# Ledger of designs, part 49: designed miniproteins, single chains, continued (3)

Each design is a single chain, and the fold is of that chain. pLDDT is the mean over its residues in the fold that is shown.

## One batch from the design tools (miniprotein)

Design m9800
Fold by ESMFold2-Fast:
Structure m9800 (fold): chain A 85 residues (1-85)
Amino acid sequence: DARKEALRRAAELAREAGDEETARLAQEALDALLEGERAAAAGDPISAAAAYIRAIGSAYQAALLAEKKGLEEVAEAALEAMGGR
């Protein structure tokens, strides 16, 4: 839940800043996280793991791009979603 909210916040803040590219990466991370949760609920740990890896990758890309663009709050939200600070 906290990770999903962090990704939603990252996407929203990026859109507010007019950064559609970072917003799309944050949204891709959220979509992958939701896919992972769905696979886990269905009893498919391999598909869940693959989706979670994709979610982390997209969130990391969003954080890096946000930092490069000076979008500090977006970068912080994306990092929170990865479980790292």
Scores: mean pLDDT 83

Design m9801
Fold by ESMFold2-Fast:
Structure m9801 (fold): chain A 70 residues (1-70)
Amino acid sequence: ALSAEQAAALRKRLLELGLSENSATALTVAARRGASLEEIDKMVKILVLNGESEEAAREALAVIREALAA
């Protein structure tokens, strides 16, 4: 699970990619709670269905994968 500092840094990076505050917060909370990459991928697909950019979503998955690998 991410530390509070790592979670804050992740949320900031997701916002910089153009995700909404709600999407960035939801993905950061899931990552901090120990969600798997498979669970996060499913969440990202739902966010795209709800209007997030497919490009921003793809970049967000890469950023989250890097954060969880650290």
Scores: mean pLDDT 83

Design m9802
Fold by ESMFold2-Fast:
Structure m9802 (fold): chain A 90 residues (1-90)
Amino acid sequence: EAKEKAERLALAGYIALQMGDYELAVKYFEEAIKLDPDNAWAYVLLGEAYYKLGQKDKAIEYFEKALEIARKNGDEFVARQAEELLEKIK
């Protein structure tokens, strides 16, 4: 199932991010959001991976997308995390 595959890819991306492999994290999160475009957390983590790579504009783009999706889904926790990250990076 696409959602289950997206969850596994997001977990793999999170592990890559924690290990400092930011390019690999980006690849996993991009595939995860391609399979499940409503996963607001995957957009937060993709933004963080881009920020670690020095791609500030991309990080802002994905944090803003995460905020949009989290608000649409009623996920207040993810929305607040995205807002906080946008305040820190802007």
Scores: mean pLDDT 87

Design m9803
Fold by ESMFold2-Fast:
Structure m9803 (fold): chain A 65 residues (1-65)
Amino acid sequence: NENKKKILKLIGEILALIGDILELEKELEKVKDTDPELAKELEKKIEELEKEREKKLKELKSIKL
């Protein structure tokens, strides 16, 4: 079942993105008051990963519907 493989792959990719976002958010919390340049870079990376997560969620929704 090809659709099951696609769904599982997308779920795995989404979970990986969530993990990466949480890791960057924790790093941001540590540096937000001490390194504003690094904090700004981390915020941009988090935003990019959130956009990728939304894209993958939309793909997953299209397969299930």
Scores: mean pLDDT 83

Design m9804
Fold by ESMFold2-Fast:
Structure m9804 (fold): chain A 100 residues (1-100)
Amino acid sequence: SMEEFDKLLEEILKLLDEMKPSATPEQQKILEEIKKLIDEMLNEEDVARRYELLQEILKKLQELVDLATKEKADQSFFEKLNEIAELLTKMYRLLRKELG
């Protein structure tokens, strides 16, 4: 549902804010890029465009995972990345139902 989708977006924004204090400057840059895409998605009504934004967010999340691995981020950072990935997966399933 759209209410469920909006709640998932709000949870991702909370996780991004929680990660910011422990993030390196390079990690913070990717977190801010993800936040920008989430903010665009909150203002987007077109389901196809939301799907495109979700693909961009998934790509940025993978870049952040790769960077965090290289920089040996702490376990709590990876736990939050995994939580974001789960929320994005739920959002993907909701958008697929809406499109098909």
Scores: mean pLDDT 87

Design m9805
Fold by ESMFold2-Fast:
Structure m9805 (fold): chain A 74 residues (1-74)
Amino acid sequence: PLSPAERAALALLDEVIAKTTDPEKRAQLESLRQELRAAIAAGDREKAHQTIVKLVRLLEELGEDIEAVHARLN
């Protein structure tokens, strides 16, 4: 089963992708979603954690509310 953080990260990715109209931003988010799903499918918890860290950094760079992001991942 998914960890709470993994489930929250996938839900957050789906929501941000759905509201993203910039093709480059969308492609970066879709790439991270694929990376996270692959790590989860492989049972690679370390890689899943590293991918969530990359997601938080990308969302910060893209202007998302980082306090809200941290609240959802915890």
Scores: mean pLDDT 83

Design m9806
Fold by ESMFold2-Fast:
Structure m9806 (fold): chain A 60 residues (1-60)
Amino acid sequence: SLAEKAAEYLGVSKASVQRGTAEISEEQKEELGKELGIPPEDVSSLHILEWIQKRLEAEK
């Protein structure tokens, strides 16, 4: 469920999200890095999943 929604938001395959190998654009990494307070290169699939989960919880 969450992995499928994350795949839709990122434009990647669900399998990549579930395996933690999902790649996102350099621009998305920079944006997420700024929100999380970490360097863009340190943004992992786990950070992406947590960010998307929080956004989905906010929308419900």
Scores: mean pLDDT 69

Design m9807
Fold by ESMFold2-Fast:
Structure m9807 (fold): chain A 72 residues (1-72)
Amino acid sequence: SKEEAIEYLKKALEAAKKGDLEKAKEYAIKALQLLPGSDPAVPYIVKAIAAAEKGDAEKAAEYLEKAIETLK
């Protein structure tokens, strides 16, 4: 559900802020699985995962915050 996706994105954001990019990516992927591909939050989640893959915790957190804001 959308509410569950928001909870996973919040966990991803906490992990990113702690520098745990593996956990941030894991939770962001779980959020993606709960949303239709047409959701406007999806591009931000995808960008957050890409930032985490590159080791950019600051960019990952920024995109996760945008994804959460889009879903509220």
Scores: mean pLDDT 86

Design m9808
Fold by ESMFold2-Fast:
Structure m9808 (fold): chain A 62 residues (1-62)
Amino acid sequence: MKKKITITSDEEAEKERAELVAQAEGLIDRRFPDLTPEQRAALRAKVEAAVDALIDEMRKKK
């Protein structure tokens, strides 16, 4: 597919994703304050992937 944006109907998913990512950022700051920018970026990527999977599971059931 080309770059057609159909995510306008996913407002709730966007909000939930942003909130979960923000919470995870706070936890990373508290538990790993000495992380390098590279390590922080890697953890952030894993968190985003986990959040996306969680939202997908929520949508799959409901």
Scores: mean pLDDT 68

Design m9809
Fold by ESMFold2-Fast:
Structure m9809 (fold): chain A 65 residues (1-65)
Amino acid sequence: GAEEAEKAGREAALAAGASEERAEAIGLSAAQAVELGGTKNAIEEAKKAGDEAGAKAIEAAAKAA
């Protein structure tokens, strides 16, 4: 569910080098992207912006959901 997606996103962001505070925010955003059904677009946007932690978080959240 959404909580599992958020947790997976947060853990992926931490593994990518984000701080705990940033990882929490990234995890929430990743879970929101999964809920909205826009994970592919969100991953593409994150990669285009150079947000490696965000891209990995969205991928992990989508897999966990």
Scores: mean pLDDT 80

Design m9810
Fold by ESMFold2-Fast:
Structure m9810 (fold): chain A 62 residues (1-62)
Amino acid sequence: LPSPKEMGEELERQAEEAEKQGKYYLASQLYDHASYAYMSAGDYDRAAELSKRADELREKYK
């Protein structure tokens, strides 16, 4: 299985692609999953940033 850091990087990349396509709800979910992966990797600062980004995208969608 990939490491939590590698999972976070992959999910963040997928979130960026979804956001680029205007799929804000999907992007917010992917950023939340990436945030959780970074939390598991011990990167709390990055996790907080991605969680904040997910919240901002949910506001855009809703």
Scores: mean pLDDT 83

Design m9811
Fold by ESMFold2-Fast:
Structure m9811 (fold): chain A 80 residues (1-80)
Amino acid sequence: MLTVEEKEELFQQVTKNGNGVWEEEEVPLLSKLLSEKTGVPEEVVKRWTRERLKQSPKGVLSLEEFQELVSQLEEVKKTY
């Protein structure tokens, strides 16, 4: 399981400006890194990330939304 600090570090690695994850540019990198860290298949991570971005009015995933996404992916990992 990722710690809060590991989740924050991943967020900083994928966001260009530290303000959020942008769908078109950052989702492929984010999906790869989260798949490697959580063990959830990359295609599943990509799907969950895109669904969250579609629900965001700004089309950007904040740090808080990112931490929730990682927690949900860790729960999904338990089913595989």
Scores: mean pLDDT 71

Design m9812
Fold by ESMFold2-Fast:
Structure m9812 (fold): chain A 71 residues (1-71)
Amino acid sequence: EKEEEKKKKLEELEEETQRLLELIERRERELEEREEELSELERRIEREIIESFRAMVEAIKKLELERIEKE
């Protein structure tokens, strides 16, 4: 049934995006722990990379969610 297929795709998407967000969160914690060891410029670059990665994950999740919902 179509609803079961949609539910499975949504669960897989949520699981994958959750894993990526957990990876991002771990990287943020590592950055916070090392903040005093890094220059201001290095900290800024690392934060911008992390934020860009998070934004990409959320944007892709939204697009995939729309595609699944429109099926």
Scores: mean pLDDT 77

Design m9813
Fold by ESMFold2-Fast:
Structure m9813 (fold): chain A 73 residues (1-73)
Amino acid sequence: SERIAALRAEIAELQARLAEAVAAKDWAEAARLARELGAKLLELARLQGASPELLAAAEEQIAREVAELEALA
C-alpha cells in the first residue's frame, strides 16, 4: 500500500525531529511532535487491522508519553 509506505516515511521523519527536539531540550516542541507521531502510529495501526481494544490502549499510552514530555516543559 502506497499509503502505508507514506505513513512509515512520515513516522520516520517525525521520530528524527522528536529526537532533535529532545537533544535540544525543547520539551514543548518534543511534546507536540510526540502527539503528531502518536496520531500517525495510530493511523498505521488502523490500516494494518489493529483491534479497537489495541487502538484504545495505544492511544492511552501515547497520551501518557505526551504528558510526561509536557511536564518537562
Scores: mean pLDDT 89

Design m9814
Fold by ESMFold2-Fast:
Structure m9814 (fold): chain A 55 residues (1-55)
Amino acid sequence: SSHDEKDAQELRLLAQLVEHRDDPAAVAAILAEVRATFDPASVAGFERLVAQLRA
């Protein structure tokens, strides 16, 4: 269940990043939440995804 909770939170944050990808302030706020919540490897994954979504 803790893994399911983390997976659900990750999917929610990914969906929010996609929805707000063209809003730098919203993306920065979401990434701040990601950095406070997840391990460095997961954070790097989110940051890479944001870069890809903006390409």
Scores: mean pLDDT 79

Design m9815
Fold by ESMFold2-Fast:
Structure m9815 (fold): chain A 87 residues (1-87)
Amino acid sequence: MRAAELLEEAARALEEGRYEEAIRLAEEALRLAEAAGDELLATRALGLRAEALEKLAEETGDEEYRREAEELRERVRRMREEALAKR
């Protein structure tokens, strides 16, 4: 699936310190995963985007990136809790 390929590219960009590119690729992967109803890929895309935003906040000192990362982490936490509650 194209979303999974974009997610692999996002993870590689994150590892290589290309945080802005990792954010863009994770956003594209998220959009495709949500359109396909793939909650696992959507959760992974949100997690990668949050991690990249946290790293970008560390490099730039821009609190807006940190705030956005915290909002995404909270969304991922709620998605995981919802999945566990259905067991």
Scores: mean pLDDT 81

Design m9816
Fold by ESMFold2-Fast:
Structure m9816 (fold): chain A 88 residues (1-88)
Amino acid sequence: SMDKLIEELLKLAEEAAKSTDPEEQRKLVREMIRKAFELVDKASPEDREKVKEAIDKAGELLLQSPDEDIRAVGLIALATLKAILDSK
């Protein structure tokens, strides 16, 4: 279900932003990117706007991270996936 994937994406973004352990931060960002990729891959044309909104919200959550590298890597990956969704 699309709603479940969106909820999982947003939870991973929030957990990545709040994590203070560098190893766990990297793991959570990887899982967030994988989940965002799954959302983009499974999105039908009717889901595009909903998935874009979910990606934007995940990015907003990541901006709350004090870690510049986590923000940079996560935001670049999310922006790239949003661009891929737009090119379909």
Scores: mean pLDDT 84

Design m9817
Fold by ESMFold2-Fast:
Structure m9817 (fold): chain A 89 residues (1-89)
Amino acid sequence: MELLEMARQARAAAEAARSLGLDEAAELFEEAARLYERAAELREVDPEEAERLAREGHRLAGEAQRLAAATLSEEEAERLARLAEELYA
């Protein structure tokens, strides 16, 4: 997956999380998106730093997803996934 595509997906997830009142998860997804965007900018200039930033972005996105799963019902978690998909599309 391209870094900018990952950033767009993370931003969509952040917006979906925010719409459900999951402010902490939304902030983590937004930070992940910023890291993916920065990694994309550095990819040709500093590929090692770009890879490091992308890994941190993946970590934060995973943390946001775990936090959302811990606070949401099964139905709400499915709604979050659908909203993120719609916003990404």
Scores: mean pLDDT 79

Design m9818
Fold by ESMFold2-Fast:
Structure m9818 (fold): chain A 68 residues (1-68)
Amino acid sequence: SLRDELERILEEAIKKATELARQGKLMEAQKLIDETVARMRELGASDLEVQRAKFEILSAVMKAAREA
């Protein structure tokens, strides 16, 4: 289902973005967030789903960067 696809995309984005943040690659992490948001919109995600996903990824990235 679309919901399962969006969940998988979100999980993978969090994993990749936090790894980039741990390496100090914050600009690459931001680019990945932007690309993930664009992909979710293309798949038919609502504005609310996109905003929640963006917040979750950014929160995880900020936490990972702080712990690096």
Scores: mean pLDDT 86

Design m9819
Fold by ESMFold2-Fast:
Structure m9819 (fold): chain A 85 residues (1-85)
Amino acid sequence: SMAEEKKELELLIEATRRIAEAIEAGDLEKARKIAKEIAESSKNKEEMEEKTDEIFVSLVQAKEAGHDVKELAEAIIKALEKQLE
Protein backbone atom coordinates (compact mmCIF):
# COMPACT_ATOMS: atom_id res chain seq x y z
CA SER A 1 0.00 0.00 0.00
CA MET A 2 1.02 3.65 -0.37
CA ALA A 3 1.09 4.01 3.43
CA GLU A 4 3.49 1.05 3.74
CA GLU A 5 5.71 2.44 0.93
CA LYS A 6 5.81 5.84 2.69
CA LYS A 7 6.79 4.18 6.00
CA GLU A 8 9.60 2.24 4.23
CA LEU A 9 10.92 5.50 2.70
CA GLU A 10 10.76 7.27 6.10
CA LEU A 11 12.70 4.38 7.72
CA LEU A 12 15.30 4.51 4.92
CA ILE A 13 15.69 8.30 5.37
CA GLU A 14 16.22 7.82 9.13
CA ALA A 15 18.66 4.93 8.48
CA THR A 16 20.69 7.05 6.01
CA ARG A 17 20.94 9.92 8.51
CA ARG A 18 22.00 7.74 11.46
CA ILE A 19 24.37 5.52 9.44
CA ALA A 20 26.11 8.61 7.97
CA GLU A 21 26.52 10.12 11.47
CA ALA A 22 28.14 6.91 12.76
CA ILE A 23 30.47 6.65 9.72
CA GLU A 24 31.53 10.31 10.16
CA ALA A 25 32.32 9.52 13.81
CA GLY A 26 34.50 6.58 12.61
CA ASP A 27 32.22 4.01 14.29
CA LEU A 28 31.58 1.44 11.54
CA GLU A 29 30.33 -1.14 14.08
CA LYS A 30 27.64 1.32 15.23
CA ALA A 31 26.75 2.09 11.59
CA ARG A 32 26.20 -1.64 10.85
CA LYS A 33 24.17 -2.02 14.07
CA ILE A 34 21.93 0.93 13.08
CA ALA A 35 21.38 -0.60 9.61
CA LYS A 36 20.34 -3.94 11.18
CA GLU A 37 18.15 -2.26 13.85
CA ILE A 38 16.22 -0.22 11.25
CA ALA A 39 15.80 -3.32 9.04
CA GLU A 40 14.41 -5.28 12.03
CA SER A 41 11.84 -2.50 12.64
CA SER A 42 10.59 -2.74 9.02
CA LYS A 43 7.57 -4.77 7.88
CA ASN A 44 9.69 -5.94 4.89
CA LYS A 45 12.89 -6.81 6.77
CA GLU A 46 14.72 -8.52 3.87
CA GLU A 47 14.11 -5.64 1.41
CA MET A 48 14.99 -3.01 4.04
CA GLU A 49 18.17 -4.91 5.00
CA GLU A 50 19.23 -4.90 1.31
CA LYS A 51 18.59 -1.14 0.99
CA THR A 52 20.29 -0.18 4.28
CA ASP A 53 23.31 -2.38 3.38
CA GLU A 54 23.54 -0.60 -0.01
CA ILE A 55 23.49 2.81 1.73
CA PHE A 56 26.11 1.65 4.27
CA VAL A 57 28.43 0.43 1.48
CA SER A 58 27.96 3.63 -0.57
CA LEU A 59 28.75 5.90 2.40
CA VAL A 60 31.79 3.82 3.48
CA GLN A 61 33.14 3.85 -0.10
CA ALA A 62 32.64 7.64 -0.25
CA LYS A 63 34.63 8.08 3.00
CA GLU A 64 37.44 5.80 1.75
CA ALA A 65 37.59 7.84 -1.51
CA GLY A 66 37.94 11.09 0.49
CA HIS A 67 34.45 12.38 -0.35
CA ASP A 68 32.14 14.24 2.05
CA VAL A 69 29.96 11.54 3.69
CA LYS A 70 27.50 14.15 5.02
CA GLU A 71 27.04 15.69 1.54
CA LEU A 72 26.37 12.26 -0.03
CA ALA A 73 23.95 11.34 2.79
CA GLU A 74 22.07 14.64 2.31
CA ALA A 75 21.81 13.94 -1.46
CA ILE A 76 20.42 10.42 -0.79
CA ILE A 77 17.91 11.82 1.75
CA LYS A 78 16.72 14.51 -0.70
CA ALA A 79 16.20 11.86 -3.42
CA LEU A 80 14.17 9.70 -0.99
CA GLU A 81 12.14 12.72 0.22
CA LYS A 82 11.15 13.47 -3.41
CA GLN A 83 9.64 9.95 -3.58
CA LEU A 84 7.39 10.93 -0.61
CA GLU A 85 5.90 13.84 -2.63
Scores: mean pLDDT 85

Design m9820
Fold by ESMFold2-Fast:
Structure m9820 (fold): chain A 60 residues (1-60)
Amino acid sequence: MSQEELAERLAAQTGLSFERALRAIRNAIEKLGFSREEIAELLDRGGADLLEREGVRRLL
């Protein structure tokens, strides 16, 4: 799954613009060490809320 496809899913779930969703996906990969596959799984299971919670967990 591409970063663009993940950004479209995040935008659809949250109402964020595609550009803002794409930045969030890139930050999750580059700064928090998520793989694209991990992000896809988190969005499938619990949406943006689960992705945010797991991101905070990795930051701590």
Scores: mean pLDDT 79

Design m9821
Fold by ESMFold2-Fast:
Structure m9821 (fold): chain A 57 residues (1-57)
Amino acid sequence: SEAEEKFAEAKKAAEEGDYDTALRLLEEAWRLYASAGDLAGAQRVMEEAERIAREKR
């Protein structure tokens, strides 16, 4: 799905240390999962975003 593709892109950006791009892609993925009613997918995106935000600090 498009949400899964965005989530995969976000993880790749995070692995490359591009946290700003990763967080933007996670926001897009969250919006897509939420719009589809995939609450579990949306939760996984939020957990990854929190992990990255904590790593930046």
Scores: mean pLDDT 82

Design m9822
Fold by ESMFold2-Fast:
Structure m9822 (fold): chain A 69 residues (1-69)
Amino acid sequence: SLAERQLELSLKGEEAFKKGDYESAAKYYEELLKLDPEDADTWRKLGEAYEKLGKKEEAEEYYKKAEEL
């Protein structure tokens, strides 16, 4: 189901982030946002992952998206 896929992606993203694998975390959060583009929390997490990757401009765009939701 959609809910099962969202849970799977959320858990994989969180696990990758905790391990310091910010590239994989960003990928899982991006997939999650394709399923639910209005999830402000996931936009914020994507921003955090990009900030950890040193991609500050992209991170700022994602944080702004989260704030607008």
Scores: mean pLDDT 88

Design m9823
Fold by ESMFold2-Fast:
Structure m9823 (fold): chain A 86 residues (1-86)
Amino acid sequence: MSYYEEGKKALEKGDYKKAVEYFKRAIEENPDLAEAYYDLGRIYYNQGKYDEAIEYFKKAIELDPNLERAKRLLEEVQEKKKFDES
């Protein structure tokens, strides 16, 4: 199995720590895998780690400009950060 597939399995089981490790390994193996950056962004956003989420969503959009889900969540996390940080 690829690291990306292992990450998706860990995410399905709610093992966010393993999911993050697998997705990070997936992007080391394939730095152009927009889906792995998107999934990392989602995990960090759900954990309240807004700066990390923003960076991963930006990278996902850079690699796949048609990834509308990442654009939507980027806007959401940026708004959320404004209320929590300012």
Scores: mean pLDDT 83

Design m9824
Fold by ESMFold2-Fast:
Structure m9824 (fold): chain A 77 residues (1-77)
Amino acid sequence: LEEAAKKGDAEAQIKLAKEYLAKKEYEKAARWADKAAEIGDKEQQIEALKIRAAAYRLLGEYDKAREAIEKAKELEE
């Protein structure tokens, strides 16, 4: 999984971000979600931004979490 994510597989990056969220490694979760949001298709970017928002909310970075949610809404519209 991590090797695929490092090679730019957006789906692997999303899966890895979810695994880091489950492990409570929120900074790593946000970083992998960011990578997926840059290179994924529209649906993957939306999912990645929602994971980023969850990670930042759990870190207490509420402004960054809100920015990620707003970005996801822009892509959905």
Scores: mean pLDDT 80

Design m9825
Fold by ESMFold2-Fast:
Structure m9825 (fold): chain A 109 residues (1-109)
Amino acid sequence: MSEEERERLRREAEEALRRAEEETERVEAGDVSAAEAAYEALVRAFLAALQLAAAGDLETARELMERAREVAERAAEALEAAGLRDRAAELRELARAAEETLEWLIAQA
């Protein structure tokens, strides 16, 4: 992959993470209708981190994965506080699956 393509992936990953942070802040503020948008943004952020890892940018992938996990945990805590325990469990499972996939990709590198 070219350096220009890696830079584009990094920007896409940062954009997905920014969206995930914004939607999570809405959930934390009590707007539980933002829960689906937060989940979708987190899926995109995790996928972008995994794409960077597959492209060989392991350092950036680890950084983004850590940030996405922090956002996912904040969102899960906010959903639990709102009584949406099943949705919180889904987010934690998503984060676990993404982290395990990253570890597997790093082991193959």
Scores: mean pLDDT 83

Design m9826
Fold by ESMFold2-Fast:
Structure m9826 (fold): chain A 90 residues (1-90)
Amino acid sequence: SVDDKVLELVREIVKDLEKYIKEYKDTLTPEQLKILKELIERLKRAVREKASADEVLALLEEAKEQLKDNEELYSLLSLYIDSLKKVKAS
């Protein structure tokens, strides 16, 4: 189902973000690190609770706005949003 594909993509996004923090933590401000860690926990909860694609999109859009001053993170979150919208449209 589309919902199953969405949740699988969210699991991949969580793994990517955890790897990003591990590799790039020294380039992040404390505020950016806090936002990313909060996003990861919220996405993990969304997977556990089988949240809708729209709920996950709202979480990613909120984080993207909070991280707009970091061009790399803004681009990365935009890519995740686009990927999720594409899966939802399938």
Scores: mean pLDDT 88

Design m9827
Fold by ESMFold2-Fast:
Structure m9827 (fold): chain A 94 residues (1-94)
Amino acid sequence: AKEHLEEAIRHLERAKEAAKKGDIDSALKHIDKALDHIRKALKQEEDLEVIKLLIAAALLLIGAQFSLEQGDIDTALADIESAIELVKEALERL
């Protein structure tokens, strides 16, 4: 689980930088990779509070993908940043 959450954070930081540069395609690809890592962490996790944090992060990231596709970069960046904080909280609990 820990290694997948560390990879998710790395991809979300890259998604954030891509979105800031207006590289929407790259930002979406990095969010998708982060979601894959979160999904893999969830399959191995039994701590309900960690599960709740990761589900909340995944929902924010799905919203960020929608916002990026609509051209709402500011909303997407806020959701990506919030998702990074939730994944970090989950990682600290492991």
Scores: mean pLDDT 88

Design m9828
Fold by ESMFold2-Fast:
Structure m9828 (fold): chain A 70 residues (1-70)
Amino acid sequence: TKHLEEGLLAFSKGKYEEAIRYFEKAIAENPEDAAAWLNLGLAYAELGKEEEAEEYFEKAVELSLEKKKK
């Protein structure tokens, strides 16, 4: 999505809080997008928010497993 791409651009510039806002919008558009959850976790990890990052990584793994069920 456009929001996922904007989030990745913000992340690449070190604007992690801005990246989080875009990844949250991407998730609002597609809550089953494992890539959006993974990148949200990475942005939280860069901000030192390890507990939040762990939760989002777990969500990304869960969604990836659901996608492989076929």
Scores: mean pLDDT 82

Design m9829
Fold by ESMFold2-Fast:
Structure m9829 (fold): chain A 62 residues (1-62)
Amino acid sequence: SLADKIQEVIRSNPEIALELAETASLAYYESNGDLEAAARAVAELLREKGLEEAAKEVEEAL
């Protein structure tokens, strides 16, 4: 599931895990519970940090 993939990616990137979790939570809250919006926000942050492979893994789960 998307939620499982988001959690997996957060756990796999411990240096930015808190920032990823906060980004996902904020996007989920602002979209009234849209998990796809949370996934897109996580992918965007990963790309900004140069983690393009991780970003693509999240996008593939969409």
Scores: mean pLDDT 85

Design m9830
Fold by ESMFold2-Fast:
Structure m9830 (fold): chain A 83 residues (1-83)
Amino acid sequence: SELEKELQELLKELQKLVQEIIELGLIDDPEVQKLLAELDKLFVEAGEAIRAGDEEKAREYLEQIKKLLEELRKKIEAAKKKQ
């Protein structure tokens, strides 16, 4: 489905951001850890909503994932500028 494809692309983006987080030494940052934990939970909930056929909930979770990924990108970019 289109929702499954979107979820998979967002997961690939998260994997790239996690690699940058590790390389920048941000993995022990409590705010980064909180964002990663929230993203992990949302990816599980989005996958469950898609499997249940709940398109409205799935879209809501995908939008929340996009917002948290943007917050992670901002933290990564801020860290790069300070190094």
Scores: mean pLDDT 87

Design m9831
Fold by ESMFold2-Fast:
Structure m9831 (fold): chain A 93 residues (1-93)
Amino acid sequence: ESAKELLRQAAELARKAVEFAKNGDIETAIKYLEGAIRLLEEAEKISKEKELVKEAKEYAEKALEAAKKGDIEKAIKYAEEAARLAEEAVEKE
């Protein structure tokens, strides 16, 4: 699987996490964030945009931690930033 495809999928999962968190479905949002983190971790190994992918992963991890603590506002903001950075990495691949 290409880094670009992994990053595109990670961005989509992070966007879905935002949607479910906004709807109050935090358990589903957490599952999507865990999926995004896994894909970002795989993308980091093969991407030429390693710094952007690492930053996207750090924001996704912060979003997951915030969601687990019940800080939904922070979870949404961090997940949106993770998606944005992953999308930027896709454009540069």
Scores: mean pLDDT 88

Design m9832
Fold by ESMFold2-Fast:
Structure m9832 (fold): chain A 59 residues (1-59)
Amino acid sequence: ADEARIAALAARLEPELGPEAARRVATLFVESQLAARRGDLERATALALEAEKLRQEAL
């Protein structure tokens, strides 16, 4: 997990989603990217879909 990357993405999303939702979406997105790098495409897809659903619900 890249905490600095999660923090940077969360800060960018915070004005639109609020601090809690921004942090959760950023975490799921970064975890999805890391899963894809490990070849776990099924987990990567599930995490990306969860992040997008949470983003839509927070708007």
Scores: mean pLDDT 81

Design m9833
Fold by ESMFold2-Fast:
Structure m9833 (fold): chain A 80 residues (1-80)
Amino acid sequence: SEENKELLKKLAEEMNLKIEKAVEKAKEANDKDIIKRVYEIDKELGDKLQEALENNASEEEIKKIVKEAEEKIKELEKEA
């Protein structure tokens, strides 16, 4: 739905900011492994959100996908 597309855009924008911060932190630490893993989480998030959009997923399902990616990034930040 159009509402789900707008929600997806907003959540993706919020996640992009978190990804950028995690990448900057890892770059300062010169941790190439963490940088690679952050980009892998970003790609997985993008793929899952695309699939959710194609399957007309609910707002709840979209939010769950984003939250799972956010939690993975937070775990990586603890390792940096």
Scores: mean pLDDT 78

Design m9834
Fold by ESMFold2-Fast:
Structure m9834 (fold): chain A 67 residues (1-67)
Amino acid sequence: GKKKEELRKKLLELIGEILRLIGEIFDIERQLEKEPDEELEKKLAELEKEREKLLEEMKELDKELEK
């Protein structure tokens, strides 16, 4: 099985990526409040999908670490 240390490193990397995506989403939402832009709306939707994917990976790693 995987060492808990490796799982912990992957979890921290995923958390970092999720935080980066949240920051980007926040910045785009803030720009959209000031200036409506269809391209930014599409980018926001893609970032939200990417965030959901990373959250699912994080949940799987959390379950492995819990055991």
Scores: mean pLDDT 80

Design m9835
Fold by ESMFold2-Fast:
Structure m9835 (fold): chain A 103 residues (1-103)
Amino acid sequence: SMEEELEKLKKEVYEQYKKLFGDKISYEKFLNIVEKIYEILKRRSKGRFSERTLRLAAIYIAGLLAGVPESEIPKVPISEETLEELESLISEEEKEQLRLLLN
């Protein structure tokens, strides 16, 4: 199911984070950042993408903002072009604010 796919990806990204940075952020804090990113993407995409696509992208972007290298994030079933479009919906100021919440 979509829920199982999303939970697996969240756990795998957080485990990569934990291997690199230890317990600097809790899993709960990581999940809160994922949800914040999802809300931004949902508002700004205006129905152009499915909920599944937006939630997968939010997990991926949260991993990147947390400092996980792109090569260490599990491959998401979204095109590079779509990921770049969705990432561009978050401003550099918002990315910096999100990074501060992860530190």
Scores: mean pLDDT 86

Design m9836
Fold by ESMFold2-Fast:
Structure m9836 (fold): chain A 77 residues (1-77)
Amino acid sequence: MEKIKKLIEEYKKWAKEFNEKLEKTTNPEEQKKLLEEAKKKTAEFLKKYLELLKEAGLGDEKKLEEALKELEEILKK
């Protein structure tokens, strides 16, 4: 459980810093790049979160594996 809390805190810190960058960015092309980076980073955090849930025996293993495959597909784009 402690590992999950740390991951959530790291994600919140990253999200705050990212939102500040996005708010300062007025160029549409640069905003698009930031949003694509955010999608990949969010998918990465979600993947780590789901892996920790699986390791802890929390949730449906099959559902977690399906969600992990979906996230890997997002990260490949």
Scores: mean pLDDT 75

